Designed miniproteins, single chains. Designs and how they scored, part 37

Each design is a single chain, and the fold is of that chain. pLDDT is the mean over its residues in the fold that is shown.

## One batch from the design tools (miniprotein)

Design m1274
Fold by ESMFold2-Fast:
Order: sequence, then structure tokens, then C-alpha cells
Structure m1274 (fold): chain A 67 residues (1-67)
Amino acid sequence: SMEEIERLEAEIDKAIAQRDIEALRAVYDEIVSLLTEAVRKKADPEEILRLQELAARVFEAIRALVG
């Protein structure tokens, strides 16, 4: 749902601010699970796109913190 996406956005922002790689990995796993479910239930294309954008952002944040 869009409300769930908004919650994930807040969790990502918090994890980045805290430089918490484990929290970012946990959020990434949650996003992947939600993406799988969204595709299965033929969710709104905008919801799927937003989840993909969040996954990419988390991945980039992890890379930045590791590098």
C-alpha cells in the first residue's frame, strides 16, 4: 500500500541518518518481499515503481556506507 511505502521511506531515512547498515539490509529484504507480493496481486503500477525506487535507494545507501 502507499501507506506502507511511506513507512518504508521513513525507515530508510532514519537508517541512513544513523549509518545503520543492518537496518538498511533489513528494510531492503522487506521491500523485496513487498515487491514480490505487489507483482503477484497485480498492484497499482505506481506502487510497484515506488517500491523499485526505494530498493534502488537502499542499495545505493549501503554501497555508499561500505565504500
Scores: mean pLDDT 85

Design m1275
Fold by ESMFold2-Fast:
Structure m1275 (fold): chain A 58 residues (1-58)
Amino acid sequence: DEQEEIVRKYAAEYPELTEAEVEAIIRNAKVEGMTEEEIRAALKVAAIAKATRAEVTA
């Protein structure tokens, strides 16, 4: 399916994110009618946020 290929593509571009996290972002973006550029921005923000959280002590 086209969606599975898109999820795999973005998961490769943002290795900090799991396929499940990428799928969730794409699913939400599809509901909101987001453009490819907006989806990429959302994925980049999520990846940065995840990297930043890795610096916080548990």
Scores: mean pLDDT 75

Design m1276
Fold by ESMFold2-Fast:
Structure m1276 (fold): chain A 96 residues (1-96)
Amino acid sequence: KSELYIKATAHALNILAGVIDALMRGEITEEQAEEILKLISDVITALNEGNFDEALKKAEELRKKVEELRDQISPETYESILASIDDLIKVIEELK
């Protein structure tokens, strides 16, 4: 089911785009962006290794980290990032 891997990657890229937008707007710090990017990288690495339990765990950690930034990120960007994370989690669950 390579289609699900493509969907997971697309959602990860949408999360990345939202995080970079927030960083470029000065809404989050470079340190906060680096922490989120590391979690995205960890999810992709786990998916590539076929470790879906680790991928899900890292995606949930990513969601919590973004939620901590709710008051810093514009509502539109925040909602877009969370929707992409939730879609990523659903795809990871489907890959199990």
Scores: mean pLDDT 87

Design m1277
Fold by ESMFold2-Fast:
Structure m1277 (fold): chain A 83 residues (1-83)
Amino acid sequence: PVSPEEIEEAKRRQSYFDRFLNAPTDEERVFVLKEELEILKGKSEEEARELARRFVEEAREEGRDFAKLVSELMKELQKLANS
């Protein structure tokens, strides 16, 4: 079952992904990632950029839906925060 909070997060992530994919430059793409998640503001921007690039490419290759992509991204970010 999906909680109301999870639904709100899913809609926010869909809007985020749309802005992310439509960003004209990698710099704006990384900025959207950092701004939306606010997790990587104190972290390496290179790491955020690499993670974002990988997820975008994987989505195109595997046809992953947006919710799963963001879920995996959040999982990777949480793992990074614990390291």
Scores: mean pLDDT 57

Design m1278
Fold by ESMFold2-Fast:
Structure m1278 (fold): chain A 92 residues (1-92)
Amino acid sequence: SVQQLVDALTAAIALLRAMSEGLPEEVIEEARRLFEEKTGVRPEDRDEAKQVILRLSGKLSDQTDLDEHAELLQQARQQADERVRELREKHG
């Protein structure tokens, strides 16, 4: 479903951000678990995470029009930012 794709994109973007910002390993590992739960893939590095994001974005594009796709992708990015913030607070 579209909602499952948004949830998966949120988890995937959150992991990519945590890895790209060099956040503590505890934050990255929790984000990686959520990524795996939502996508079925456990990425070893940022390039694998980027490829999953591209595939999920493509699937979302196939199920939505251009305006809806842009709005949902923006929502996923905002939710990913919030997830990373919460994980940072949780792990100190």
Scores: mean pLDDT 83

Design m1279
Fold by ESMFold2-Fast:
Structure m1279 (fold): chain A 73 residues (1-73)
Amino acid sequence: AEEAARQAEVDALTARMLSNLPKAAKIQADAFAEMYGLSDEEKKALEERILKAGQAAVPGTAQALVDSRRAAA
C-alpha cells in the first residue's frame, strides 16, 4: 500500500518533470547565454545538452524528491 502510493507519486512527478524539461532547458540556456555571452549556436547546443542530461536525471531526481518529502512529512 505505501510502496504503491510512493510509486504513484514518483510516476506523477516524473511525468511532470519530463513534460516541463524543454521549457526548463530553454530558460537555463537563455540565462547562460546572457551571463556568458554565448552565440545562438552555442546556446542551442547547451539547450540540447541540458535537455538530454535532464531526461537522464529525471527518474533518480523524482525518486529522491519524493523520498525527501516523505521523510520531512
Scores: mean pLDDT 83

Design m1280
Fold by ESMFold2-Fast:
Structure m1280 (fold): chain A 78 residues (1-78)
Amino acid sequence: SHMEEKKEEVLRELKEQAGHAVDYLRARGYSDEEILARVSAAVREQLTYAAKEYGFSEEEKKEIFEEVMEYVRERIAA
């Protein structure tokens, strides 16, 4: 569906941006905890904007956020 396609696009984009942010902050000497805090704040802000624009529900926002943050945690651990 159109909504499912938009959720997949947003998820892909947020993962890509978050991954780059992890790499950037790590290169600058931020701790894993500081990286997680900064990236999660940025993801929440971007996702809130996307949800308003595309009409995502609170549950859909939560699902996308949790999947992006799982990816972020895995990238930090690597």
Scores: mean pLDDT 88

Design m1281
Fold by ESMFold2-Fast:
Formats: sequence, C-alpha cells, structure tokens
Structure m1281 (fold): chain A 93 residues (1-93)
Amino acid sequence: MTPEEARAAYEAGQKAANDPSLSDEARAAMAVIGSGAATIAEGRPQEGLDNAREALRGMSPEAARKGVEAVEKYGSPIAGRAARHFAELGGAL
C-alpha cells in the first residue's frame, strides 16, 4: 500500500463514519482500517499494519466487507483496494 492509497483510505473512512446506514460493526471496521492507514501515511507502515492485524483479528468477515464497501463508496477504487488489503492481512476476509 502506497502513502497515497493509505491517505485515500483514511479520508474515505472519515466520510463513511458519518453514514447512518452503516452498522456499528462496519463503523468499527472502518475505524481500524482508517487508523492503520493514517499511521502508514505518517511514515510508519509496519506499526500501522501490526495494529490493524491485532484489531481485525476478532472482526467478522461481514463487518470487514461492509467497511471495505463503505471506503469504496466514499473514496475511490484505490482506497477500497487498500482497505481490502488491510482486512485480508488482519484475517477478517
């Protein structure tokens, strides 16, 4: 994931957090993905990845998919791919 992809995922996650149609689980998935992406954009990719893996370990595949879909909806296909990659590395997908 590039810093540009990470920033796009973070920005999309913030917009999605204000969508009342999303479940609490989907919002939690977006918060984890967005936090990890922000850490990568800050120049600490390994730390962001490790934190995302730990937080995503207990997340349902349905919540992770809804979070990725929300990032794609509010961001771009690039942001959605970054979010999906995070969810896969965390074992949620």
Scores: mean pLDDT 69

Design m1282
Fold by ESMFold2-Fast:
Structure m1282 (fold): chain A 85 residues (1-85)
Amino acid sequence: MFPEEIIKVSKLFVKAMKELEKLDSKNPVVQEAIREISEIRREFVKNGDLKKVAERLRELADKYQPVFPEIAEILRKLAEEVEKI
């Protein structure tokens, strides 16, 4: 993986995490989603697998859809942006 792709992914993750914090930074569900996104990013830094990142983000969005739809929407948009790289 090239440095420019790592930078693009990092910027997308930072943007998504800021959008999650704006929903309710004190909400345990929001905090859990931020932790899970951070874990996906950490794995990406180790393996460089963009397809796996997008797949995991979509799975995470499906998980949050019934409990916090706004989190699911942010995660789906992040997955779509990662797929464009």
Scores: mean pLDDT 82

Design m1283
Fold by ESMFold2-Fast:
Order: C-alpha cells, then sequence, then structure tokens
Structure m1283 (fold): chain A 81 residues (1-81)
C-alpha cells in the first residue's frame, strides 16, 4: 500500500538523517524493497534487518549507539504499519 511504502521511505530517510553507517542503509534498502515487491511482510523485513545489525555489531562494524538508533527507527516503523 502507499501508506506502507511511505512508512518504509520515512524509516530509510531517518536512518540517513541520523548518519547511520552505509552498511545499515544497504541492508534496510534490500529488506524494504522486498516488502514493496510483496515478497515479505514489514515484520519479516524488520527481523531480517535486526539480525543483520546484530551481526554487524558483533563484528565491530557498527557501534552500540548505531544499533540502538536503528532499532528505535525499526520499532517506530512497526507501530506505523
Amino acid sequence: SAAVEAALDAAEAEMRARKLPSGVLAVARVAFGEVKAGLISVEEAVEAVRKALEKMLAEGKISEEDYKTAMEILDKLLEEV
């Protein structure tokens, strides 16, 4: 739906505005693109991004603050849809 696409676009824009690492944006874009294509739900996309973020955090590719910020944005996305 247009409302879901707008919520996904707003979440990606917020990630950019909060200066999250490019790897976070790349993972989010792929997952959100699959939602827009009707392949997965928003909940499945959020879970996929969360797992990727946990891996990036464990590998030292993002900070704990980056992880917390990204999760805040994803939690808000789930409230919108």
Scores: mean pLDDT 88

Design m1284
Fold by ESMFold2-Fast:
Structure m1284 (fold): chain A 103 residues (1-103)
Amino acid sequence: MTVEELVEAVRRFAERLGLPQDLLDAAVADIRRHGGRAVVLLGHRDPAEAERKEAFARELGLEAHAFVGPLPAQADAAGAVLAELAPRRDEIATVLVLGPPWA
């Protein structure tokens, strides 16, 4: 995937989920500055909704990690995934961490 293909993938994902413009602008700036992968962390209370959004992110070529539970469990799961991603930080342009209402 080229840098511009990745930017377009993130734009399509953001538009579908109704993400804030500031979040999209920051992610696009990171992708253009650093290159590499875009990673999406999807915290949700509903497993079916988490799966649908994770599948959509993956269809766009984004690396996606969904985690389900009450907000404290979502925070713990997000922290664990971020710790796993830390050794790969040079391969990652941006990480989008999405909880309610977006994921």
Scores: mean pLDDT 78

Design m1285
Fold by ESMFold2-Fast:
Structure m1285 (fold): chain A 62 residues (1-62)
Amino acid sequence: SKEKFAALQKEATPALSWSGEEAAKALVEAAKKLGIPVAPEEIRAAAAVSPVAGANLLANSL
């Protein structure tokens, strides 16, 4: 829904300003808080490519 997407943008926006491990941690915490059904391993793998890739994985899983 639009509301879940807006909540994800708000929670994930700080991660886009960080790098690697810090971005991965922020995205894993956002997924857990919003109940997004993506494994932490997959979020970390995507975030290792880029924070944007990690955020897109979460958005596509809403």
Scores: mean pLDDT 76

Design m1286
Fold by ESMFold2-Fast:
Structure m1286 (fold): chain A 65 residues (1-65)
Amino acid sequence: RDAMIALLEKKKETMDAAGQAVLDQMIALLETKSDAQIESFARSLTFSPNPKIQEAAREVLEMLA
């Protein structure tokens, strides 16, 4: 999980405030929730119109698989 959090925090540096808020929500889920809940949230983000959020979600899903 530390590797996933580090990945998301690094990606936040290249995003606007809205993208940062979405990744902050994912980081909070990684710290407090089960893998199944994180997978569900990440799957929803793969439909994001923001390609950076979509990429981050796919990378998290690959790490959970």
Scores: mean pLDDT 77

Design m1287
Fold by ESMFold2-Fast:
Structure m1287 (fold): chain A 61 residues (1-61)
Amino acid sequence: SRLDEILEKMKEVLRSLVEAGASREAVLAVADWMVSDLTHLSEEERAELRRELYEFIDELS
């Protein structure tokens, strides 16, 4: 789905930041910013993306 494609691209960005040595706080801030920038998505879709990205970030820890 389009949400899955967006999610995978966001995960690639976040993984790259972690590999570059970014702090967990910085990675979380980027995740929040990326989702907030998707104003064309519904609030439910943005909440789903945030949930998936937070879970992914926790897996990288």
Scores: mean pLDDT 83

Design m1288
Fold by ESMFold2-Fast:
Structure m1288 (fold): chain A 74 residues (1-74)
Amino acid sequence: SMNEELIKEVEEARELMIKRFKELNIPQELVDKYVAVVDELIKAIKNNDTEAAQKALKKLEELLKEIRELILSR
């Protein structure tokens, strides 16, 4: 189904991002927060919970902004 394909793409993107964060020496605490937020997003998609998905996406956006600023400050 479209939902199963979306979940697979999100899971594959998560694995690629984790690898990239490790290559960039991103602190494990931020990597763990990223994994937790993506897991919240996947759970929301599986449950068709639009509100939870929107909250997870906002958390993901803020976290990715923090990680970007950390990289740029080096």
Scores: mean pLDDT 86

Design m1289
Fold by ESMFold2-Fast:
Structure m1289 (fold): chain A 82 residues (1-82)
Amino acid sequence: MSINVTTSSGKTVTITVPGNVLDAQQFSIALKILQKKLSMSVDELLDGVDVVRERGLFDEDKTLTKAEASKALTELAAVADR
């Protein structure tokens, strides 16, 4: 599936992962793509993951729909705007 992520800075990136849902493995792939496209540091990526977990937007046992994945990755990407 393709997920559009718009950061608070106004940058829009498209993340493409196999299948129609985002499991933990596909979410890991999406995180690497997002990190590269937004030039996030490892620390910024880890902070973003902590934020989405704290907000209940991601869990290792949860499969995300396209809408849920877009929300989780968008909130994670907001960390890059610090």
Scores: mean pLDDT 74

Design m1290
Fold by ESMFold2-Fast:
Structure m1290 (fold): chain A 95 residues (1-95)
Amino acid sequence: SPIDELRELAGRLEGEIKFDTEIMVRLIESLLTLIDNSSLSEEKKEQLRREVLEVAREVVQLVRDYLEGRISEDEYRERMAELVVRLQQLFGRIR
């Protein structure tokens, strides 16, 4: 699961980056819980879960790129902010 992988990666981080990643994990988990508890059809729930898991996979790759020194802290923060906006848009589709 990309979410389980993201939790493990968050445990390997330190400082502000760890905090930001842990907030992202909580947002992803909250969104999945909201989808599961919604009155949406199973087909719509499956589609939204796929889109949430796509964001989770992108976060995993972003954290790995940061840990391996492939991207700067500024680039990490910018791309993480874009992923937060995508999750916010997904929240809007559940209501």
Scores: mean pLDDT 87

Design m1291
Fold by ESMFold2-Fast:
Structure m1291 (fold): chain A 100 residues (1-100)
Amino acid sequence: NIFEKLKSKDFRVRYEAIDELAKTIKEEDIPKVAEIILSEKSPFRRIDLVAYLAYKLKENGKKELALKLIDLVMQDPNLSLTELFQLRLIKKLVEEGITK
C-alpha cells in the first residue's frame, strides 16, 4: 500500500512512494495525503514529504494538486511558525520555479 510507505522513516522508501503517487494521484486523494503528512510527528519529515511530493506533482503536470496539498496542510492550527514559513517557501517555488 503506497500510503503506508509514506509513513516510513527511511527517506528512500518515502521518495519511491511519492514518485509513484505523483503519477497516479487524483484530487480526491489530496485530503488523505494531507492527513498522513499531518500525522507525522517529525516536523522535518512533514516538510520533507510536502516538498518532495509538491515537486514531483509539478514535474508530472499536476501543479494545481501540489498547491491544493500545500494549502490544505497549512490550514492545520498545530503547525509551528517555522513550518508555516517553510510551507510558504515551498508554495512559492512550486508557483514561480526554483529561482529566487
Scores: mean pLDDT 81

Design m1292
Fold by ESMFold2-Fast:
Structure m1292 (fold): chain A 78 residues (1-78)
Amino acid sequence: KKLEELKEEVEEYIEKYIKKYGTPENIEKARKKMYERIEENAEKLYEARKKLEEVLEEEAKKLGVSVEEIIEKEFNES
């Protein structure tokens, strides 16, 4: 869900940028190429997040705490 929201936000941003500075023909080419790159990067981010969640769940079980507690500790101490 959060990944989909991020992807939509980024796509809206680049579409506005392309419309401001491009021509109709150049806009279509640039949009397609950028969307393909965003989609590929979004998939990679999703896979990385899923893997991280699995690791955090395993670590949380070892420590007897919740995943949220691990995230809060790391985030606040950093």
Scores: mean pLDDT 62

Design m1293
Fold by ESMFold2-Fast:
Structure m1293 (fold): chain A 64 residues (1-64)
Amino acid sequence: MVVGEAEAGGIKVTAVVKGDEIEISVDREPTPSEKEAVEEAKKMAKQVALLKKKQKELEELAKL
């Protein structure tokens, strides 16, 4: 399973790849002042998950 994680202001954001979908979860509700940072963290977590998925595909192709 491929997982990307990011953190913003003590809020943990997790992106999990499930088949063709990416599920994003946060460990608590952000305050209005935290929403922008959490949105950026969601984008980062998604990008990390996609990069890890791509890396796994490349490792399967280039198995040592």
Scores: mean pLDDT 78

Design m1294
Fold by ESMFold2-Fast:
Structure m1294 (fold): chain A 100 residues (1-100)
Amino acid sequence: SKEEIVKKVEEAVLTAVMVFEEALAAGKSRAEALDEALRVFEERMKEIKEEYPEYEELLDKTLEEVRAVVERAKREGWSAEEFKAAIGRVTRELIEEILK
């Protein structure tokens, strides 16, 4: 259902943010922490695409936008709060498109 895919997208965001925070707390560099967060997000998005192939194009577009967010976060030295806000904005657009 649309509710199930939305929940999985929201869980992917929360997991990526958690991985970023945990990696920073473990003493990893921001670049390493962001790469780990992106890797986990990409894996979650791949699983969602396999279960909901009708949303593949929207999920791929969102993944490209999240990759751009990660690169900007590395350049600008973003906090976990700033990263959470940016990835939340990108995925909110995806959620709005799914719920149409």
Scores: mean pLDDT 88

Design m1295
Fold by ESMFold2-Fast:
Structure m1295 (fold): chain A 60 residues (1-60)
Amino acid sequence: AELAARGARLGAEKGGAGGAASAGGMSYIDENHLEGARAATQGGAAGDAEAAARGAKVGG
């Protein structure tokens, strides 16, 4: 339980950082800011889901 929650938080931060880094490059391009937002969302969601699954397996 605690490890699963911790895994989810760490994954969200790492996934979000990865997604934000990718989106950051796009933020300079006003025409593609929608892609930047989508990339950040997908990166964060993927990282959160994967880390949550890992944390749940270890913590559970």
Scores: mean pLDDT 51

Design m1296
Fold by ESMFold2-Fast:
Structure m1296 (fold): chain A 57 residues (1-57)
Amino acid sequence: SLDDATAMANAGTPAARKALEELGPAQDEDHRGERNTAAVKAANDAIKAEQARKLAE
């Protein structure tokens, strides 16, 4: 669930928003769960990329 404050903050990234857009509107609760999982994954990937970029500087 995106109710977790950290997950919601991460899900606010452009990558997480794009993942939700690509999944389209949820037809039911099962599809909503898939959207949440994809959004959290995209947000975590974006954070790792940002940290790697900062370490390279």
Scores: mean pLDDT 59

Design m1297
Fold by ESMFold2-Fast:
Structure m1297 (fold): chain A 55 residues (1-55)
Amino acid sequence: SAEEKAKEEKARQKRVNEIALENLDLIQKYMKETGKMTPEMEKTLNQFKEALKKG
């Protein structure tokens, strides 16, 4: 049904976004460990992570 197809598409989008979130968490961790993380960069990454969680 159309409803089932819409649910499947949402599930696929969520999986892709979850992978992106995992990668962003790793990047954030490494940048923090290397002293490269500025407050502005952290804010930008957090905003991007928020957007991925909503998709």
Scores: mean pLDDT 82

Design m1298
Fold by ESMFold2-Fast:
Structure m1298 (fold): chain A 65 residues (1-65)
Amino acid sequence: DAVEKILAGKPVENEEELPEEVRKLAEELQRAQTAVVIYTADGREDLAAEYRERVEEIKKRLAEL
């Protein structure tokens, strides 16, 4: 389903028809994942770790919807 695709990092069909909560969390997840990639590449493991925790928090919230 849409939540499963978001958790897997895949694009979602009919994103405009998703509940506002799901869409908002999906956007937050994308931003957090991007931050992890950037900070990991920069060798800033402390910041990367903070965003990894944010990613897990968002994934948990999405799975509960």
Scores: mean pLDDT 76

Design m1299
Fold by ESMFold2-Fast:
Structure m1299 (fold): chain A 85 residues (1-85)
Amino acid sequence: SMEKAIALIEEADRFLRDAGTKMLSGTLEDAQKWADEAIEYSKKLEQEGKKMKDKKASDLVVGGARTGRGYAEQLLAEVKAKYAA
């Protein structure tokens, strides 16, 4: 349902924002750990979205999951670049 899709996206936003904060506030090892957690969360969210029969709800959740994964990967790359300098 669309209500379930919205709830999943709101929960994902809270989780991914928290993970991003932890990636920026710790060591390089902490950044890798929280990036891995964020990527795994996003993969599970994408699978949940793909199970939805409502195409609009499915597209919202799958799109949100893919975007969240991309941001976690980008943020990790930026943290790694900072520590390589």
Scores: mean pLDDT 86

Design m1300
Fold by ESMFold2-Fast:
Structure m1300 (fold): chain A 100 residues (1-100)
Amino acid sequence: SAELTLENIKKTLEDLIEKFRKAAEEKKYEEALRLVKKYELAIENIVEHSKKYSEEDKKKILEVLIESTRKLLEIAKKYNLEEVAEILEKTLKRLEKELE
């Protein structure tokens, strides 16, 4: 189940990242902010759900979330989305603390 969970998480996050990139590129700032808020909620749900897995599987999930958050942050910085970048930086720090 952990393997299927990781694949599903990866696909969901890749889709969100692509939608976010397009919104940023098209200067749809409200849509970009909406997508980041959805991303935050998705991360909270994934982290909570991961508590039932082994330490090794939790670490793998957290590493995927950290990587996806870094990708979103790079896009936000590239397109000068200051508010979005601030949200993502706080999320990244939170995830890194959970990884130890």
Scores: mean pLDDT 84

Design m1301
Fold by ESMFold2-Fast:
Parts: sequence; structure tokens; C-alpha cells
Structure m1301 (fold): chain A 92 residues (1-92)
Amino acid sequence: EEEALAEAERLAAEAEAALAAGDRETALRLVLEANELLAENLSGRLRREAEAAARIARAMLEVIEREGRFDEEAAEKAAKETLEKLQAEAAA
């Protein structure tokens, strides 16, 4: 849907604003929401890219929920591990 793509773009812009303000948790939630919306409305390579981005954002949010705060090192580790799993899946 064209409306869904516009909404995803708006969410991405809000995520950038949140990140610039230092609100990393809100930025990650918005990135997750935008990419889940894109994955539902896109196909092929773009859908796979949106699904991958959503999984990475979710992994980072799970770290924040577990720690009760944004731990940059732990979040980066979760993002890297998720990306490595996605690359392994793509190679299979």
C-alpha cells in the first residue's frame, strides 16, 4: 500500500530525530515498526532487507528490555550476531 510506504518513511524520519536527541530506545522501536510495515508491503529483495532490519532492531530492543537501559556494547553485539545469522541463512 502507498499509505504504508509513506507511514514507514515518516517512522524512519522520527527514528532519526529520536537518535539525534539521544533516545536510542525510541529510535529502535520506530525502526522496528517501519521495517515490519515495509516487510508486509514490499516483495522480493526489498522485503528481505526490511525483514532483516526488523530482526536486527528487535534483537537490540531485547537487550534494552533485559538490561533496563541502553547498553551500546551489548546492543552492537546483538546487532552483529543477528547480522551474522542473516548472512549465514542467505548463504544456505
Scores: mean pLDDT 78

Design m1302
Fold by ESMFold2-Fast:
Structure m1302 (fold): chain A 63 residues (1-63)
Amino acid sequence: MSLEEILKEIDRAIENGDFEKAYELLDKAVEQFKSPEDIERIIKYLEEKGYTELVNYVKEKAK
């Protein structure tokens, strides 16, 4: 699964109110796409969508 595909799945989970699924997908994204560039891309995507709690989660997990 590409980074674009998993980000779309996260967006779908949030639209459905399934935050548990959103966090599961986010964990998979961070584990699969470990490079600083990919982590920055994930953060920017979530920031543009206004998902501040998920942004903070990624920043903590990527430390």
Scores: mean pLDDT 81

Design m1303
Fold by ESMFold2-Fast:
Structure m1303 (fold): chain A 91 residues (1-91)
Amino acid sequence: SEENLRKLIEELKRELKRFKEWLEENREFMSEEELERFEELLEELERLIKEAERALEEGDLEKAKKLVREAIITLAGLTSQRMLLELKKRS
């Protein structure tokens, strides 16, 4: 539903903000390769969220749904990467 898509986009925006804050706090503990990979995923997530919001405003629910799905997959990748980096930092 359109309402469900709006709620998911708002949740994705909150998660994006939290990952940006986590990166700012943990940048010094990351290799250049890890930092580049994490920043690329953040940029992709931000782009997908912005495109999903635009598709929803334009009434293209199928496009918005596809972009939200891609954003969720990207978020899962960021979550896994963060957890692996936290494990490395605490070991």
Scores: mean pLDDT 88

Design m1304
Fold by ESMFold2-Fast:
Structure m1304 (fold): chain A 72 residues (1-72)
Amino acid sequence: DSLIEAAVKAAEAGDVEKAKEYAERLGREEGLSEDDREAMVSVAVMAARGVLSPAQAEAALRAIVEQNRRRQ
């Protein structure tokens, strides 16, 4: 949760680099595939650019993480 919150907060601030860093770290810690890690980074970048709302970004990041946990 803390890394999702950190990524969303960085995106709200428009800090693309920090949002990407937190999304990459979350993907690594959760053991995501390359495709899922790219999806996480894409969500963070879109949120930082204002394409996704913070709520949409949080929901998308949580969905990717939860889907991966269900596969384990």
Scores: mean pLDDT 82

Design m1305
Fold by ESMFold2-Fast:
Structure m1305 (fold): chain A 80 residues (1-80)
Amino acid sequence: SVEEEFIDEVSRILRETRAKLRALVDAGAPEEEIRQVWLEGLKKVIELYKKYLPNLDAETQKRVKKDIEFLEKEIKRLEA
């Protein structure tokens, strides 16, 4: 289903982002480099949410819209 595809793609992005962040932390990378990778991960999640939003059921759409708003606020906070 579209919902299963959506969940799988979100999980993939989160796994890939976590793996990159873990590798950077373990390598002693600068905080700014770690922050930049995290920002890129958040932006990818938002783009995925927006891509799937029109094809999700009404209740899931409400939840995803709130998640997008929260993540966009977090991006602005991190870019400050």
Scores: mean pLDDT 86

Design m1306
Fold by ESMFold2-Fast:
Structure m1306 (fold): chain A 65 residues (1-65)
Amino acid sequence: SALEEAVRRAAELAAAGDIEGAVETLRATGDPVLEHAALRLEQLARAGASPAELAEEIRGLRKAP
C-alpha cells in the first residue's frame, strides 16, 4: 500500500541521516497516525536521538515478518 511504501522510504531516509526527508515523507501521506509519528520523530531528534534510533522508531510503525 502507499502507506507501507511511505513508512519504508521514511525509515531508509532516517537511516541515511535525512531526518527532514523522513518527516516530510510521513506527513505527505495525510494519514493521522503517520502525521503523529512525524511529530514524535521531530521530538526525538530534538532530544538527541541518532539516525539509527529514528529509523528503528519508524520501522516500529510496521510489524516485522
Scores: mean pLDDT 79

Design m1307
Fold by ESMFold2-Fast:
Structure m1307 (fold): chain A 92 residues (1-92)
Amino acid sequence: SLDEAKQSLEAGNLDNAESILESLESQGLNPEEVAILWKNLGVQYEKQNQDDEAILAYDRAISILEKHQLNPNLANDISVKILAIAVRKVTS
């Protein structure tokens, strides 16, 4: 459930949160809320310097928002986050 995904994120159980979000995504439940939680998972991975995992989580959030034609401003903001990580990795 969404509540289980939120609790896993708050507890720092990122792998468990990811598994729950993948399950919710496959069921088509609460797409915008699931996309927001994928974005929040990406932010947590980024804080732990897990850039590749962060990019994958951000890409999942954008994919859900685009598939359901939801919140284009959020999708654009997340795209900017992906580009910032990618540029940093290439220019270092």
Scores: mean pLDDT 84

Design m1308
Fold by ESMFold2-Fast:
Structure m1308 (fold): chain A 95 residues (1-95)
Amino acid sequence: MLEKTKKAGEAALRSAEGVIDLAEYVKEIDEERGEELKREAEELKRRAEEALKEALEDPSKAEEAFERLREELLRLASVSARVLGIITEHLMDKK
């Protein structure tokens, strides 16, 4: 279980970094929406870091941490879809 939790944590942290980068690009298109999406991704990254830390400090919590990381990954996927939607809409509206 701990190895699965570590891999889920690494995936969540890498995904969060990617979403934060895309949200920075969205800020150039729509500053308010980009800032909101960036803050949401940063909060999800913070929660993923906390879950991974808890599992590393106490391996008996690895299953609980894995479920938390799975939920954070699903939420990051949702934020990523919203970011990509804004970017796509902007590109379609470009003259």
Scores: mean pLDDT 83

Design m1309
Fold by ESMFold2-Fast:
Structure m1309 (fold): chain A 65 residues (1-65)
Amino acid sequence: SEREKAVAETAIAILAVAEGARVEFHEDGTIEVYVEELTERTEETFKRMKEIAEKAGLKLRLHVV
């Protein structure tokens, strides 16, 4: 549902801010996360984000920039 997607997007945004990551939310349900370095902590946080996204029917992509 739209409510479930909004809750998931909010949770992902909070996790991303905590890691200093940039996030873009697209109208097609794709979420793009940008990090400067892939650390063990970043990988664990991304895994949590991915679980949240998949449960809500959203697609999550990680970019190292």
Scores: mean pLDDT 83

